# Designed miniproteins, single chains, continued (2): the designs that were tried, part 14

Each design is a single chain, and the fold is of that chain. pLDDT is the mean over its residues in the fold that is shown.

## One batch from the design tools (miniprotein)

Design m4488
Fold by ESMFold2-Fast:
Structure m4488 (fold): chain A 97 residues (1-97)
Amino acid sequence: SAEEEELEKIRKALEALKEEYSSLAPVLNDMIKAGKNREELTQVLADEYRRAVEKAKEVAKKDKAIGEGLLKQTENLIDRYVAKLELSREEVLKAAG
């Protein structure tokens, strides 16, 4: 089915991300095992971004530069996922609130 073909494309994209970014392997393996579609992956990234923003704000209370660095690192990771999985950055940020 078209849905099965789409999920297979997503799986291949996640496997490619694992090869390119070995540090992301645990998170990517969880996504692969769960068989997530693009809508579900957008929500996972939105939840991750929201948590990172909250953590960065708490860290920034003690050290603003470290807090800003953590947020920037998360934004860079989100951009890598968005590009490889053919997701919308706008939809991820909108879902994150």
Scores: mean pLDDT 81

Design m4489
Fold by ESMFold2-Fast:
Structure m4489 (fold): chain A 65 residues (1-65)
Amino acid sequence: DKKIEEEAKEFVKKLEESRKKLEEAKKKGDEIEEGVALVDYAVTKTSMEKNPEVNKKAEEILKKK
């Protein structure tokens, strides 16, 4: 459904932002920034998993990228 796809896209966007922050933090060796990015990623993942249909669609989008 279109609503599920839109929600999945929003979660994918948040996960991509968290991944970029993680890569930047690792490149700098900043343990605090790395920790913050890891927590942000985990929170987004947990919210996404709350709805199995949204989670499945988000995983499909991530695999295509």
Scores: mean pLDDT 79

Design m4490
Fold by ESMFold2-Fast:
Formats: structure tokens, sequence, C-alpha cells
Structure m4490 (fold): chain A 69 residues (1-69)
């Protein structure tokens, strides 16, 4: 799972620091590989859009609540 998520993040154009942050989040929240990939996809999309950090945090929090439901 960890290596698969690292490679997926690199394919999406995420930095190693961003990938590490996502891995820590996945471990902390008990997310599956598929859920972790959804988090990585959201982060990559928001980075491409140039979304402010506050908006990125809000959208990420919303996704985490959805994944818990």
Amino acid sequence: MEEELREYGRELGLSEEEIEAILRLVEREGLSLEQGKRVAELVAELRRQGVPEEEESRRLAALLEELRA
C-alpha cells in the first residue's frame, strides 16, 4: 500500500513532501489504498487549480468526512 500510494502520488505530480503528508493522513485516519488514492487525486487537482491553502484544507476535510460515512 505505501509504495503503491507513493508511486501514484508521483504520477499525479505531487512532491515527496506532499506524498509523505498523504501517507501520514492515511495511517492516522485508517484509510484504504483506494481512499488514499482519492485523497491524492484531490490534492493534485487543487494544486493544479492554484487553490488557496485554506480552501484546500476545507475541501480535504470534506472528503475525509465523506470517506468516513
Scores: mean pLDDT 80

Design m4491
Fold by ESMFold2-Fast:
Order: C-alpha cells, then sequence, then structure tokens
Structure m4491 (fold): chain A 57 residues (1-57)
C-alpha cells in the first residue's frame, strides 16, 4: 500500500463519517434548515463516491 492509498482511505473514512453526521442532523433538524442540510449531505455523498472511484482505480 502506498502513502497516497493510505491518505485516500483515511479521507474516505472521514468523508463517510461526515455523511453519517449530516444524515443524523437532517433527521432532527427544524424544517427551515432541512433544505440546506440536504444540499450538504448530497455534496458529502458525492465526495465519498469520488474517493471510492479513486481507491478502486
Amino acid sequence: MTKADKELRDELIRASMEVVKLAVELVFAPEEEKEELRERLEEASERVLRLEEEIRA
């Protein structure tokens, strides 16, 4: 495993944890904040997918 692979995996773990955190916040958030949280969750999810593609390449 290269140093770059380790950094990508660590970043994937952090990004995945952020997705979970945002998903939990979205469930308990007031309606006025839900739209903004959905956008952040989508962005975080896209980042996870991008990192997964890089690791599998």
Scores: mean pLDDT 80

Design m4492
Fold by ESMFold2-Fast:
Structure m4492 (fold): chain A 80 residues (1-80)
Amino acid sequence: MEEARKYLEEGNRALGLGNYEEAIEYFRKAIELAPDDLELQLEAYEGIAKSYEAMGNEEEAAEYRKKADEIRKEILKKVE
């Protein structure tokens, strides 16, 4: 779990610096290491979507935003 969070942090850093391809790679590794961490997966999918949008790949961005929205709904069901 600590490893997945480190990759999420590196992804966010890369995204902030405009290193979109590197950001996507880090976010994907975070998802792979924490398949049961819905909050982490939400942030990672949102990061991937933002990276694709910044790269001009609108179809991929829409796909990952949809995945993020589905995870967000699951989180909301568990939070009162």
Scores: mean pLDDT 83

Design m4493
Fold by ESMFold2-Fast:
Structure m4493 (fold): chain A 56 residues (1-56)
Amino acid sequence: MMKKLEEEIRKKAEEQKKKRLEEDPSLDEKEMEEEMENIIKEALEKVKEFKVTLDP
């Protein structure tokens, strides 16, 4: 169910970004998007690592 978790993480991150941008429109939208993407990537990488182990 990684796809569902990823989707929820992304959705929450986007909502947070939208709220912050609305509160402070001087923030760099592109930078915030990049940061959000990086956070999602790291979170998913950690979750994936827990599921993956060396085979032999």
Scores: mean pLDDT 69

Design m4495
Fold by ESMFold2-Fast:
Structure m4495 (fold): chain A 71 residues (1-71)
Amino acid sequence: MLSKEELEELVKKYEEDIKNAKTDQERADAWANLGIAYYKLGEKEKARQAFEEALKLDPTNVKAAQILADL
């Protein structure tokens, strides 16, 4: 499994992916990935906020909605 340091690097990567997203779908996917990284880091509040942003951009993301419900 990914180390804490690898998860922190993924957070930086996904924040950059959000900034560079060309479509709402790409931005939604980046937010969902950011939420998963925060969730794995134990940062539940940041994870919740990231999944809420993902669902605002793509309300059909069932996986993001399921993880958010479990937070």
Scores: mean pLDDT 83

Design m4496
Fold by ESMFold2-Fast:
Structure m4496 (fold): chain A 74 residues (1-74)
Amino acid sequence: MSGFIKDLETLIDILEEQRKTASPEQQALLDKMIETLKKLIEAVKNNAPQEEIDKLLAEFRALMKAYVDAQKAA
């Protein structure tokens, strides 16, 4: 499933671009999101259990919510 990894890599590129114009608070959340996506790519490459992949996806979703909330506060 090389397409899934490519989609995650593309998302990391988008978040790194967003970081360039982000506030320090938003940058901290973006850094955590990028780190979580890198962990997700590694888990997929290593054929990690679906439960581990689901946990990383849930962590990413929580960080996305925090990031959106931080954008609304700014």
Scores: mean pLDDT 82

Design m4497
Fold by ESMFold2-Fast:
Structure m4497 (fold): chain A 80 residues (1-80)
Amino acid sequence: SERQRRAELRILRVLFDGIENNLPLDEVYERIKEILSELPLDEAKAVTDRVLAVLEQHASAYPQALEVVRRVKEDIDAEA
């Protein structure tokens, strides 16, 4: 859906902006959680899984981004 796609793009922007500016991982995590809070839990999980899949293709280049999204996934899975 368009809502899910926009959330996915917003999360990716937050991740890469955070990496470029050396933001604390906890700050990046909070910003991503804020974006996901706008979605129903099932859609938030689907978006998180898709973002994680994209980052897995670049894991060696962006290990910190992968770590943040894995933490987000664990939190969302705990809410289910």
Scores: mean pLDDT 80

Design m4498
Fold by ESMFold2-Fast:
Structure m4498 (fold): chain A 55 residues (1-55)
Amino acid sequence: MKVGELPESWPPEMQELGEMSREVHKLLLEDKEKAREAAKKLEEELLKRGKELNE
């Protein structure tokens, strides 16, 4: 599996978070400024998902 490839076995919600993580990873190599913004978005999604799982 190449860096940034997502497991197809993941449910759609997990794949979405994985895609956000993959975008952060890509941006980290190409544009660190955008990577920081994308990382913040990913953190917000992870927190949101965590709350939903606790519900």
Scores: mean pLDDT 68

Design m4499
Fold by ESMFold2-Fast:
Structure m4499 (fold): chain A 61 residues (1-61)
Amino acid sequence: SDVIKRAALAELLAAGMSEEQAREVIRLAEEGRTDEAIELLKAGGLSEEQARRIVEAIVAS
């Protein structure tokens, strides 16, 4: 859903990630590469719980 992707982008930007990094996370999650998306979020300074929540929202919604 475009709405979910825009919400995820806004949350990642608010967390201090660049737009390029945020878009890469969304792309990885959409491709089902969830472990890679989570690791990229953690490298960007998010907790594992925050990373899992964001990725699950993109994949499941």
Scores: mean pLDDT 81

Design m4500
Fold by ESMFold2-Fast:
Structure m4500 (fold): chain A 72 residues (1-72)
Amino acid sequence: MSPEESYEKAVEHLERAREALERGDLEEAERHLFEAAYHVGDVYDNGDLERAAELQRELSELGGRLLAARRA
């Protein structure tokens, strides 16, 4: 997978995770966050540290929201 493909897939999965959280679909949100995390790792490993940091912030935000929703 190219660095650009990894970035695009990470963004796509983060968007789907956000949509799932908005619907209260915690199982789908978790699945998409796991996929996004995998692709964010690839972005980081390919040396795109700026985009990896941006994606990691989004991952952390959505992951925190998922954990809060599961504990509510």
Scores: mean pLDDT 84

Design m4501
Fold by ESMFold2-Fast:
Structure m4501 (fold): chain A 69 residues (1-69)
Amino acid sequence: SELEAAILESLGRMALSIGDYETAVRQYTRALEIRPDNAIAWENLGKAYEGLGDTERAAEYYAKAAALK
């Protein structure tokens, strides 16, 4: 549901704020399965992968976010 996606996005954002990139990836991935048109969630998934050192995946998700703008 939309509400479930919003909760997952909030959890992902909290995880990003404390540097828990693995949790952020998991929460944002689930949120985007429900609401794939959220550009901010794609950007934050990119930031999480960047935090993990996966710059290639980060670039893919940043591109996905830009395409939705």
Scores: mean pLDDT 87

Design m4502
Fold by ESMFold2-Fast:
Structure m4502 (fold): chain A 60 residues (1-60)
Amino acid sequence: AAMSKEEKLEELAKEFVKYSENKDLEKAAEVLREMAKLLKETDPEKAEEAEKLADYLESI
């Protein structure tokens, strides 16, 4: 079945935690950017925060 937008965000959040725990910061940043894409139209402030966090992780 097709996942809802909220269910997709929960799965992406789980992937973010997994990659962060594995110290795979590049993949963690990619997941944050995918979350930002889903949030952009409904919650642009949270989308911007996710993109800024992804930029921070790529700078480490």
Scores: mean pLDDT 80

Design m4503
Fold by ESMFold2-Fast:
Structure m4503 (fold): chain A 69 residues (1-69)
Amino acid sequence: APGKRVTVDESLVPTELSEVAGLIRELVGEGVLDPEEIARRLAERLGLPFETALRIVREMIERGALVVE
C-alpha cells in the first residue's frame, strides 16, 4: 500500500534506547521502513556496530516498540 505508517512506542523501549527511538522516528518520517536500513543509519549516527543496531531494531519490532501498519 502506498500509505504505510510506522509508529514508535517509546513506553516499550528501554531507557538506554530512548535516543534510538527518537532517531527511528526521524528515519521513518523520511520513508525509511526497512529494519536493515534503519539499523544501518542508526549504527552510523550513534557509532554502534551494524549488527548491534540491527539486533536492537529487530527486538523493538518483536516487543511492539516499533509497529508497522
Scores: mean pLDDT 73

Design m4504
Fold by ESMFold2-Fast:
Structure m4504 (fold): chain A 68 residues (1-68)
Amino acid sequence: SVQLQNEIEIGVLQIHLSVLKKALDIAKKNGDEKEIKEIKEELKRLLERMEKVPGTPEELLQEAKDIV
């Protein structure tokens, strides 16, 4: 079903967000301005993808927005 397909896609996006959050935390701890910028650019692309997936939870979308 479309709902099941969207739920699987949302799960994949959530995992990707978790990976980027960890990477950003490490980059911030290291004070690596270039790496922080690159990770933020990747987060912006992920946010655009989340906005295109029907049924993406507002909580997940807001979490991504708060990090960018």
Scores: mean pLDDT 83

Design m4505
Fold by ESMFold2-Fast:
Structure m4505 (fold): chain A 86 residues (1-86)
Amino acid sequence: MTLILTFENLTPEEIEKLIKYAEELRKRGYDVEIKIEGKTLTITIGNVSVERIIGEILRAIGLELDGYKVEISFDGDTVTIKIDKS
């Protein structure tokens, strides 16, 4: 399965932290691609387990409760989580 994490309205410091997160995932053997467009950072993770995807969904729901705007979409074997700092 493929997991796509999109973060919007990021500060430079938040972008740096997310790049480090993506690098950690690569070090753990995940197929990870990073795309940066202005204040938006997209992390695409291939070869991810269903259990990991569920964990990221639960984390994203927690962020929505903490005042972030979170959107989750499913398309075949791809899960997209979009996170915007409100």
Scores: mean pLDDT 78

Design m4506
Fold by ESMFold2-Fast:
Structure m4506 (fold): chain A 70 residues (1-70)
Amino acid sequence: SAIEEEIKKLAEEALELLKESTDEELREKFQNELGEISEKLVNGEITKEEALEKMKELLEEFKKKLEELK
């Protein structure tokens, strides 16, 4: 499914950003939130479409916070 591939791609991109981040607290928070989205998707609590939307929002939030921590 195109949605599943897009979710996987976003998750891989998120993991790369985590590796590049120097802020341990921000990294841990982002990792935990990513894990929660994954768990909810696996448990059927959210749809694939909702998971994709949440992952996009989380990735943008993480990028924004990294930019604020200059």
Scores: mean pLDDT 78

Design m4507
Fold by ESMFold2-Fast:
Order: C-alpha cells, then structure tokens, then sequence
Structure m4507 (fold): chain A 63 residues (1-63)
C-alpha cells in the first residue's frame, strides 16, 4: 500500500540519518526532517515526533 511505501522510505532515511549524525550532522538533520514528513503522511505521528526531537538535539549541538 501507499502507507507501507511511505513507512519504508521514512525508515530508510531515518537509518541513513542515524549513520551520519556524528560525521555529518547537517545531512542527518535533512534526512530526519524528510523521514518525519513521510511518517506524518503515513499517519505515524509518534515516529515523526521522535525524529523531530532528534533534529532539535542535533541543532543544539551545532550551535
């Protein structure tokens, strides 16, 4: 289904963000923001909010 495709893509982007969060935190933020939008579109609000919190944490570390 379209929802399953969105969840799969979101999961892939979130995993890439996790891999890059220490070496390239700016790219990790972009990937987490894209993943959060996909999770929101899929109706997974909890996963989207978790990613938004990760973005906040990384942005604080960069300031």
Amino acid sequence: SKKEELLKKGSELASKGDQLKESDPKKAIELYEEAAKLYEEAGDKESAEDLKEKVKELKEKLE
Scores: mean pLDDT 85

Design m4508
Fold by ESMFold2-Fast:
Structure m4508 (fold): chain A 52 residues (1-52)
Amino acid sequence: MYEEKAVEYALQGKYDEAKEYMYKALDSPEVRGGGGIGRVIGKFEQAVRERE
């Protein structure tokens, strides 16, 4: 799942890959149609904070 990959890469400090997968997750019909945009962004931001 793109969301899971984005968080995984962010926790590893691979921010370029993390951003790519985050945008792919946000572009997925499941995230767009299901109101998951805020959830995906929130998880990504939390992972970045935990990495630092």
Scores: mean pLDDT 72

Design m4509
Fold by ESMFold2-Fast:
Structure m4509 (fold): chain A 76 residues (1-76)
Amino acid sequence: SKKEELLKKLEELKEEFRELAAKSTDPEIKEAAEQVVKLIDETIERAKKGELSVEELEEFVKEAEETLEYLKKQLE
């Protein structure tokens, strides 16, 4: 289902943010990446409890993807 695809995408994004946090030597970028990992975990839990619509999940995934690209650019 679309919800299952979005949840899988969030798990993949969570791993990307974890790798970014581990790789970064900048404390601000590391903290930002770690905070997004926590937000993704909370969002996955809320989605599994039926507290989020598919539309809300799509918006969150988009924002998380944009944040990941922004933080990666800061490391260049």
Scores: mean pLDDT 86

Design m4510
Fold by ESMFold2-Fast:
Structure m4510 (fold): chain A 60 residues (1-60)
Amino acid sequence: MTIDEILEDKREKLKKAGFEEEVIDKVIEYLRKALLSKDEKEREEYLEKASELIEEALNK
């Protein structure tokens, strides 16, 4: 499975969950950076940022 295929699947799931397109785009951007990261700490930071955006969107 390519990175683009993984991100397309995630985008579709976020759309079905009712997230706004701007939030989806930002989450996908962080997930792409995480998947391309060679450093484990950098990957973890991007995954955390994506998670924070999802939580903020759900709570606001």
Scores: mean pLDDT 80

Design m4511
Fold by ESMFold2-Fast:
Structure m4511 (fold): chain A 74 residues (1-74)
Amino acid sequence: VKELVEKAEELEKQGERAEKEGDYKTAAKLYREASRYYVEAAMERLEQGDTAGALELLDKARELRAKAEELEKK
């Protein structure tokens, strides 16, 4: 779980950098990839019985996916 969350956070930061540089396509791809890692980490937390932690990660995944969709429209 920790490794998946760390990877998601790294990709999210890379996406933020790309977005600030005006590279919306790269930012959207990075946000979608980060969202996928957050979903995988959430699934692992559910398997461990950590429902609250899983919901937190799913919320982050949803927000990043929405952000990616908006950037792809630009």
Scores: mean pLDDT 83

Design m4512
Fold by ESMFold2-Fast:
Structure m4512 (fold): chain A 111 residues (1-111)
Amino acid sequence: MKEEAEKYRKLGEEYKEKGDNKKASDAYIKAGLYYMKNGDYESAVEFFEKALELDPENSMAWAYLAAAYLKLGDEEKAKEYGDKAVEIAQKTKSPRDSLAVMYVGIAFSES
């Protein structure tokens, strides 16, 4: 729902103002995901890029950015950011990193 995207955008701005970059990044990712669901892939890219400015080691945000570019038809950027998601996931090895690798695999697979 578009109203949820606006809610998380506002929440992300509030956390950013408080200096909580990790919570701000998470809120921007949620906003981007709602834009993805609404078919607004350009806005999704914008919010995933904002999330990555605040938390560049967030492998899931790189994976979502790759998926958004794939939806926009930019296969070159999709591949670049998908590869970066996998690279960061291999470095950080957190639970979210396993999800990022799986998500990239699904996004670039026909099954």
Scores: mean pLDDT 79

Design m4513
Fold by ESMFold2-Fast:
Structure m4513 (fold): chain A 77 residues (1-77)
Amino acid sequence: IQLTAEELQLAQQQAEKDAAILKKLNSSKEEAVKLLQAAYSLYVKYVNQSQASEEQKQRYLALAQEVEKQALELLNS
């Protein structure tokens, strides 16, 4: 395999860019965990309100599921 010095240099630059993208994706996993914790906290806090209507509880469940979905998409991106 005969690579020119310029081709080797471009390959190294591409590898460094790929490494930077991977590190950014790993940081996104921490954000996803925070979103999941926030969704769970809001779910528990709202459901434990004894005076909340069933309609309000159902709306809250939908919001919690949406935040969980966003967190899972972030983990899979």
Scores: mean pLDDT 67

Design m4514
Fold by ESMFold2-Fast:
Structure m4514 (fold): chain A 67 residues (1-67)
Amino acid sequence: STEELAEKLKERLEKRGLGDKVDDEALRRFAEALQGNESLIETAIIMLELEHLDVDRALEALEKLMK
């Protein structure tokens, strides 16, 4: 589910010391973009880090990969 993916994204971010840098709404937007594909969780985290935690830019990059 979207909620389960958002929680997994949160856990991965917390392990990287970034748990407080991304709010729950942003995590939900990422989880929705993943469309249930858990194998893309690490890719979403990497996109967030590469875009310096700019959620909108990271989402755009992730959405292009999902096409």
Scores: mean pLDDT 78

Design m4515
Fold by ESMFold2-Fast:
Structure m4515 (fold): chain A 68 residues (1-68)
Amino acid sequence: AEVKIIVYDLENVKIISTGKIKLILPDGTVIEAEGELETKLSDLLNGTLYIDGEEVDINSLEKNVIVK
């Protein structure tokens, strides 16, 4: 699957994926989404991201800053 991460402010990110998104937070909370997921930047940086069941290195993904 293809994945993009959009950082639209210092506290919030949007994850766009053609595959199923699963984010596991440091407290063990599981967030699942398809197509897109909006979450806190801190949750993404301190959690573990999976796309279609595979762990993704967030540092390897395209990061775009969009100012609204």
Scores: mean pLDDT 72

Design m4516
Fold by ESMFold2-Fast:
Structure m4516 (fold): chain A 87 residues (1-87)
Amino acid sequence: AVGVVRARFPGLSAEQAAALGDGLAEAAREVPGVLAASASAEATPEGAVLTVRVEAETEEAARAAVEAVKELALEMGASSVEGEVIG
């Protein structure tokens, strides 16, 4: 199963976006049943958009990872967060 989280961070620089993405991917990898996680950052005029992709053994593990990443992104200052799981 695959989970994807997109988080918008107003005022974030490209360097800060890369560091935050690495932290979010690391947090996702700590969720039981997660096989791999990666993050990418896109700079926008208003800040940055971070996309975290999670590969998990089950849809339940993917959902747990998506929820954890969404919560952490909001705590880190994301203005909006969306997530989905593809089975």
Scores: mean pLDDT 83

Design m4517
Fold by ESMFold2-Fast:
Structure m4517 (fold): chain A 68 residues (1-68)
Amino acid sequence: MTPKEILEKVKEEAKRDLERAEEIRKQGDELKKVSQEAGDSLYQGGDILEKNAKEKLDKAEEEYKKIQ
């Protein structure tokens, strides 16, 4: 697998994780209507997933620039 193919794969994974994070936050907001504690916990899980996805993408782009 080439460095460019690895970057493309990481971008695809990050996109999926960001979409999943948004869905988790949406589920958290809905859950807050019946249990604020459980809803807040689920929403926080979405925030963590988004942060991890962005950090992984940023790191991959940084590494790719070093090998250009």
Scores: mean pLDDT 83

Design m4518
Fold by ESMFold2-Fast:
Structure m4518 (fold): chain A 69 residues (1-69)
Amino acid sequence: VKEKLEKAEKIVLNLLKSLGLTGAKVVKVEYLGKGKKGILILKTPELEAEIELDLPLGKEGVKIEVELE
């Protein structure tokens, strides 16, 4: 479980960095279970967005919350 959480966090942070969002902070990572889709929650002062992710984690879903300033 921990390895999959760490892999999901790295994938999301690398994606955000590639989009120029280098100030992102991971505030929560939660394992959702097998057969669940991944969820990314992006929080800014003006906006909260929930995004489904297809992460390469062998059909295991992870929820990641990220704050942007």
Scores: mean pLDDT 72

Design m4519
Fold by ESMFold2-Fast:
Structure m4519 (fold): chain A 91 residues (1-91)
Amino acid sequence: LIEEVRELTYEAVRLAALSLGASEEEAEEGARKAAEALARALESGPEGAERAARTLEEDLRTARELGLPEEVLELLERALELTREILRELK
């Protein structure tokens, strides 16, 4: 599940950055850093998983406000669903 959340977050951030005019290299670097940070939070236990869920909720709201592509919204929603599943198992 953590690996799946990492992959979904990577793709969501990469596509979001590209839609905002970033280069492929910039998008990939940003996506890698965001995915690594989220995975580390999930690996740190229940408090980290709660922070990860909050971060994804905020990212999803920001993506909607910016009018990002439907693909980005779907990836973020899926990542949030899996993060909530991880959190429920840890509590």
Scores: mean pLDDT 84

Design m4520
Fold by ESMFold2-Fast:
Structure m4520 (fold): chain A 96 residues (1-96)
Amino acid sequence: MALSPEAQAALVRAHRAALEGDKEATYEAVREMIKHASPEAVVRAGAALAAHLYSQGREEEAKILRDAMVKALQDSGHEEAAKRLDEEFERARAAL
């Protein structure tokens, strides 16, 4: 399922904030994304971005995004989605 324009804009903001090392801005952007996307769509988008960041050697930025996305999903009541996303980041890291 394609992301809504609002969810996609929030994902772009989360990605940029993570690249800048801004943990708070990354978390806030992911919280915004969750308002405009299903938990399943957030997990799929996060998994794709994890694979991209690890393929570029951006391990620290991938960790910032992982921590922010997992926490935002947990804080939004999506505990199973948070667990699945955490597992997807671990798989993306291990695949390199």
Scores: mean pLDDT 86

Design m4521
Fold by ESMFold2-Fast:
Structure m4521 (fold): chain A 70 residues (1-70)
Amino acid sequence: MTISLKDLLEELKKRGIYYTEEELTEILDIKPSDKIDEEKFKKLIKELQELTGLKVDGVLDEETQAWLDS
């Protein structure tokens, strides 16, 4: 699955996570024009798991998915 940086920022904002484009590009080690591939998405999942106190393994498990859908 690939997602744009803009779409990712919007989804995170809906969940109360506010990153700037610059902050998110630094975290993911991408350019603003790059598509977020599975590897970069895994990095984001690890950051979200650490932020929420879940196990940091980069796997989108049921608990991480439930948090994203809340």
Scores: mean pLDDT 66

Design m4522
Fold by ESMFold2-Fast:
Structure m4522 (fold): chain A 56 residues (1-56)
Amino acid sequence: MSKEQRMLAAYVLLSDRVPGQYSAEQIRDAVEEALRRQPEADAETLAELAEKILRE
């Protein structure tokens, strides 16, 4: 899976986990930060890390 595909998948997964709690921009920025911290992580790991970042 490409970097772009993993980011999109993580965005979708995170959006499902936190429905209506954050803006699309906040979710995207959290996924981008998660990828910066763990560039080789799969989409599920990126979504979990991004959720933690949103709570920081």
Scores: mean pLDDT 82

Design m4523
Fold by ESMFold2-Fast:
Structure m4523 (fold): chain A 59 residues (1-59)
Amino acid sequence: GPRRAVAVMPVPKTSPDELALREGDEVLVLEELPDGRALVRSLATGEEGLVPASALRLL
């Protein structure tokens, strides 16, 4: 199933396809992209979007 991760840093939203995260926000990793981004779902809001995989720590 989808893996849980936590944001280890704030993530800004700079494009429509991105998701803003606060440090400590938990997400589900839905898909990992070959360009170093991940499609995630926020557990707090249910919103989905792209974030840098480097901003996440897998749980």
Scores: mean pLDDT 86

Design m4524
Fold by ESMFold2-Fast:
Order: structure tokens, then sequence, then C-alpha cells
Structure m4524 (fold): chain A 81 residues (1-81)
């Protein structure tokens, strides 16, 4: 999970959003809430606000400590969707 998260973060930093999504999805499947945050950021940058919101909801389910920040981000994204 950590290695996949790191690869996703690197790809996103380089602007390779397709590769970033692949690594983040795989890390999310392994239970990484941070990977779901990564997916949300990439989808928001691509203008897919609905997928970004879905990723944030999954992050909350995996790590409830992220709820406050993630719900605030969801509210902001809903205004754009």
Amino acid sequence: AEELLEKGLRAAREGDFETAIEYFEKASEQGSALADIGLARVYAELGDYEKAIEALRRAIELDPSLREDAEEAIAALREKA
C-alpha cells in the first residue's frame, strides 16, 4: 500500500494522472485512505468532481479521523459539480 501510494504521488506530481489513478486505485483496494485522498485530488484536477467526491467518501469509511477535512472538501466540490 505505501509503495503504491508513493508511486501514485510521484506520477501525480509529474502530471501523469492516468498512472497516478492506477496506483492510487490499487493502494485504495489495499485499504489506503490516503490513496483515496490522492484519487480525489487527481479527479478534481481533471474536472471529475463526482468521482472526487466518491473517493473522499471512501477515505472517510477507511479512516473516520479524516471525516471533518474530507466533508469540507466534499462541500467545496459539490458547489462545482
Scores: mean pLDDT 83

Design m4525
Fold by ESMFold2-Fast:
Structure m4525 (fold): chain A 63 residues (1-63)
Amino acid sequence: GPPPQTASFRVSVDPDGELVAELVEGSRDPAHLLAQSRALERLREAWERGEVRPGDVFTGTSP
């Protein structure tokens, strides 16, 4: 199958206390946007559980 798609996001918080994720590693190609979206969803779930903090870098991998 295709290689796993990996994306890394820098975690920060906006003035409203909402998660802000900045892509720091990953492809901007349309073919990889779904994998990046899945990695971002995993980051949001980890944020809601308090497992990730502002200043962290979160790496997600999609199959």
Scores: mean pLDDT 71

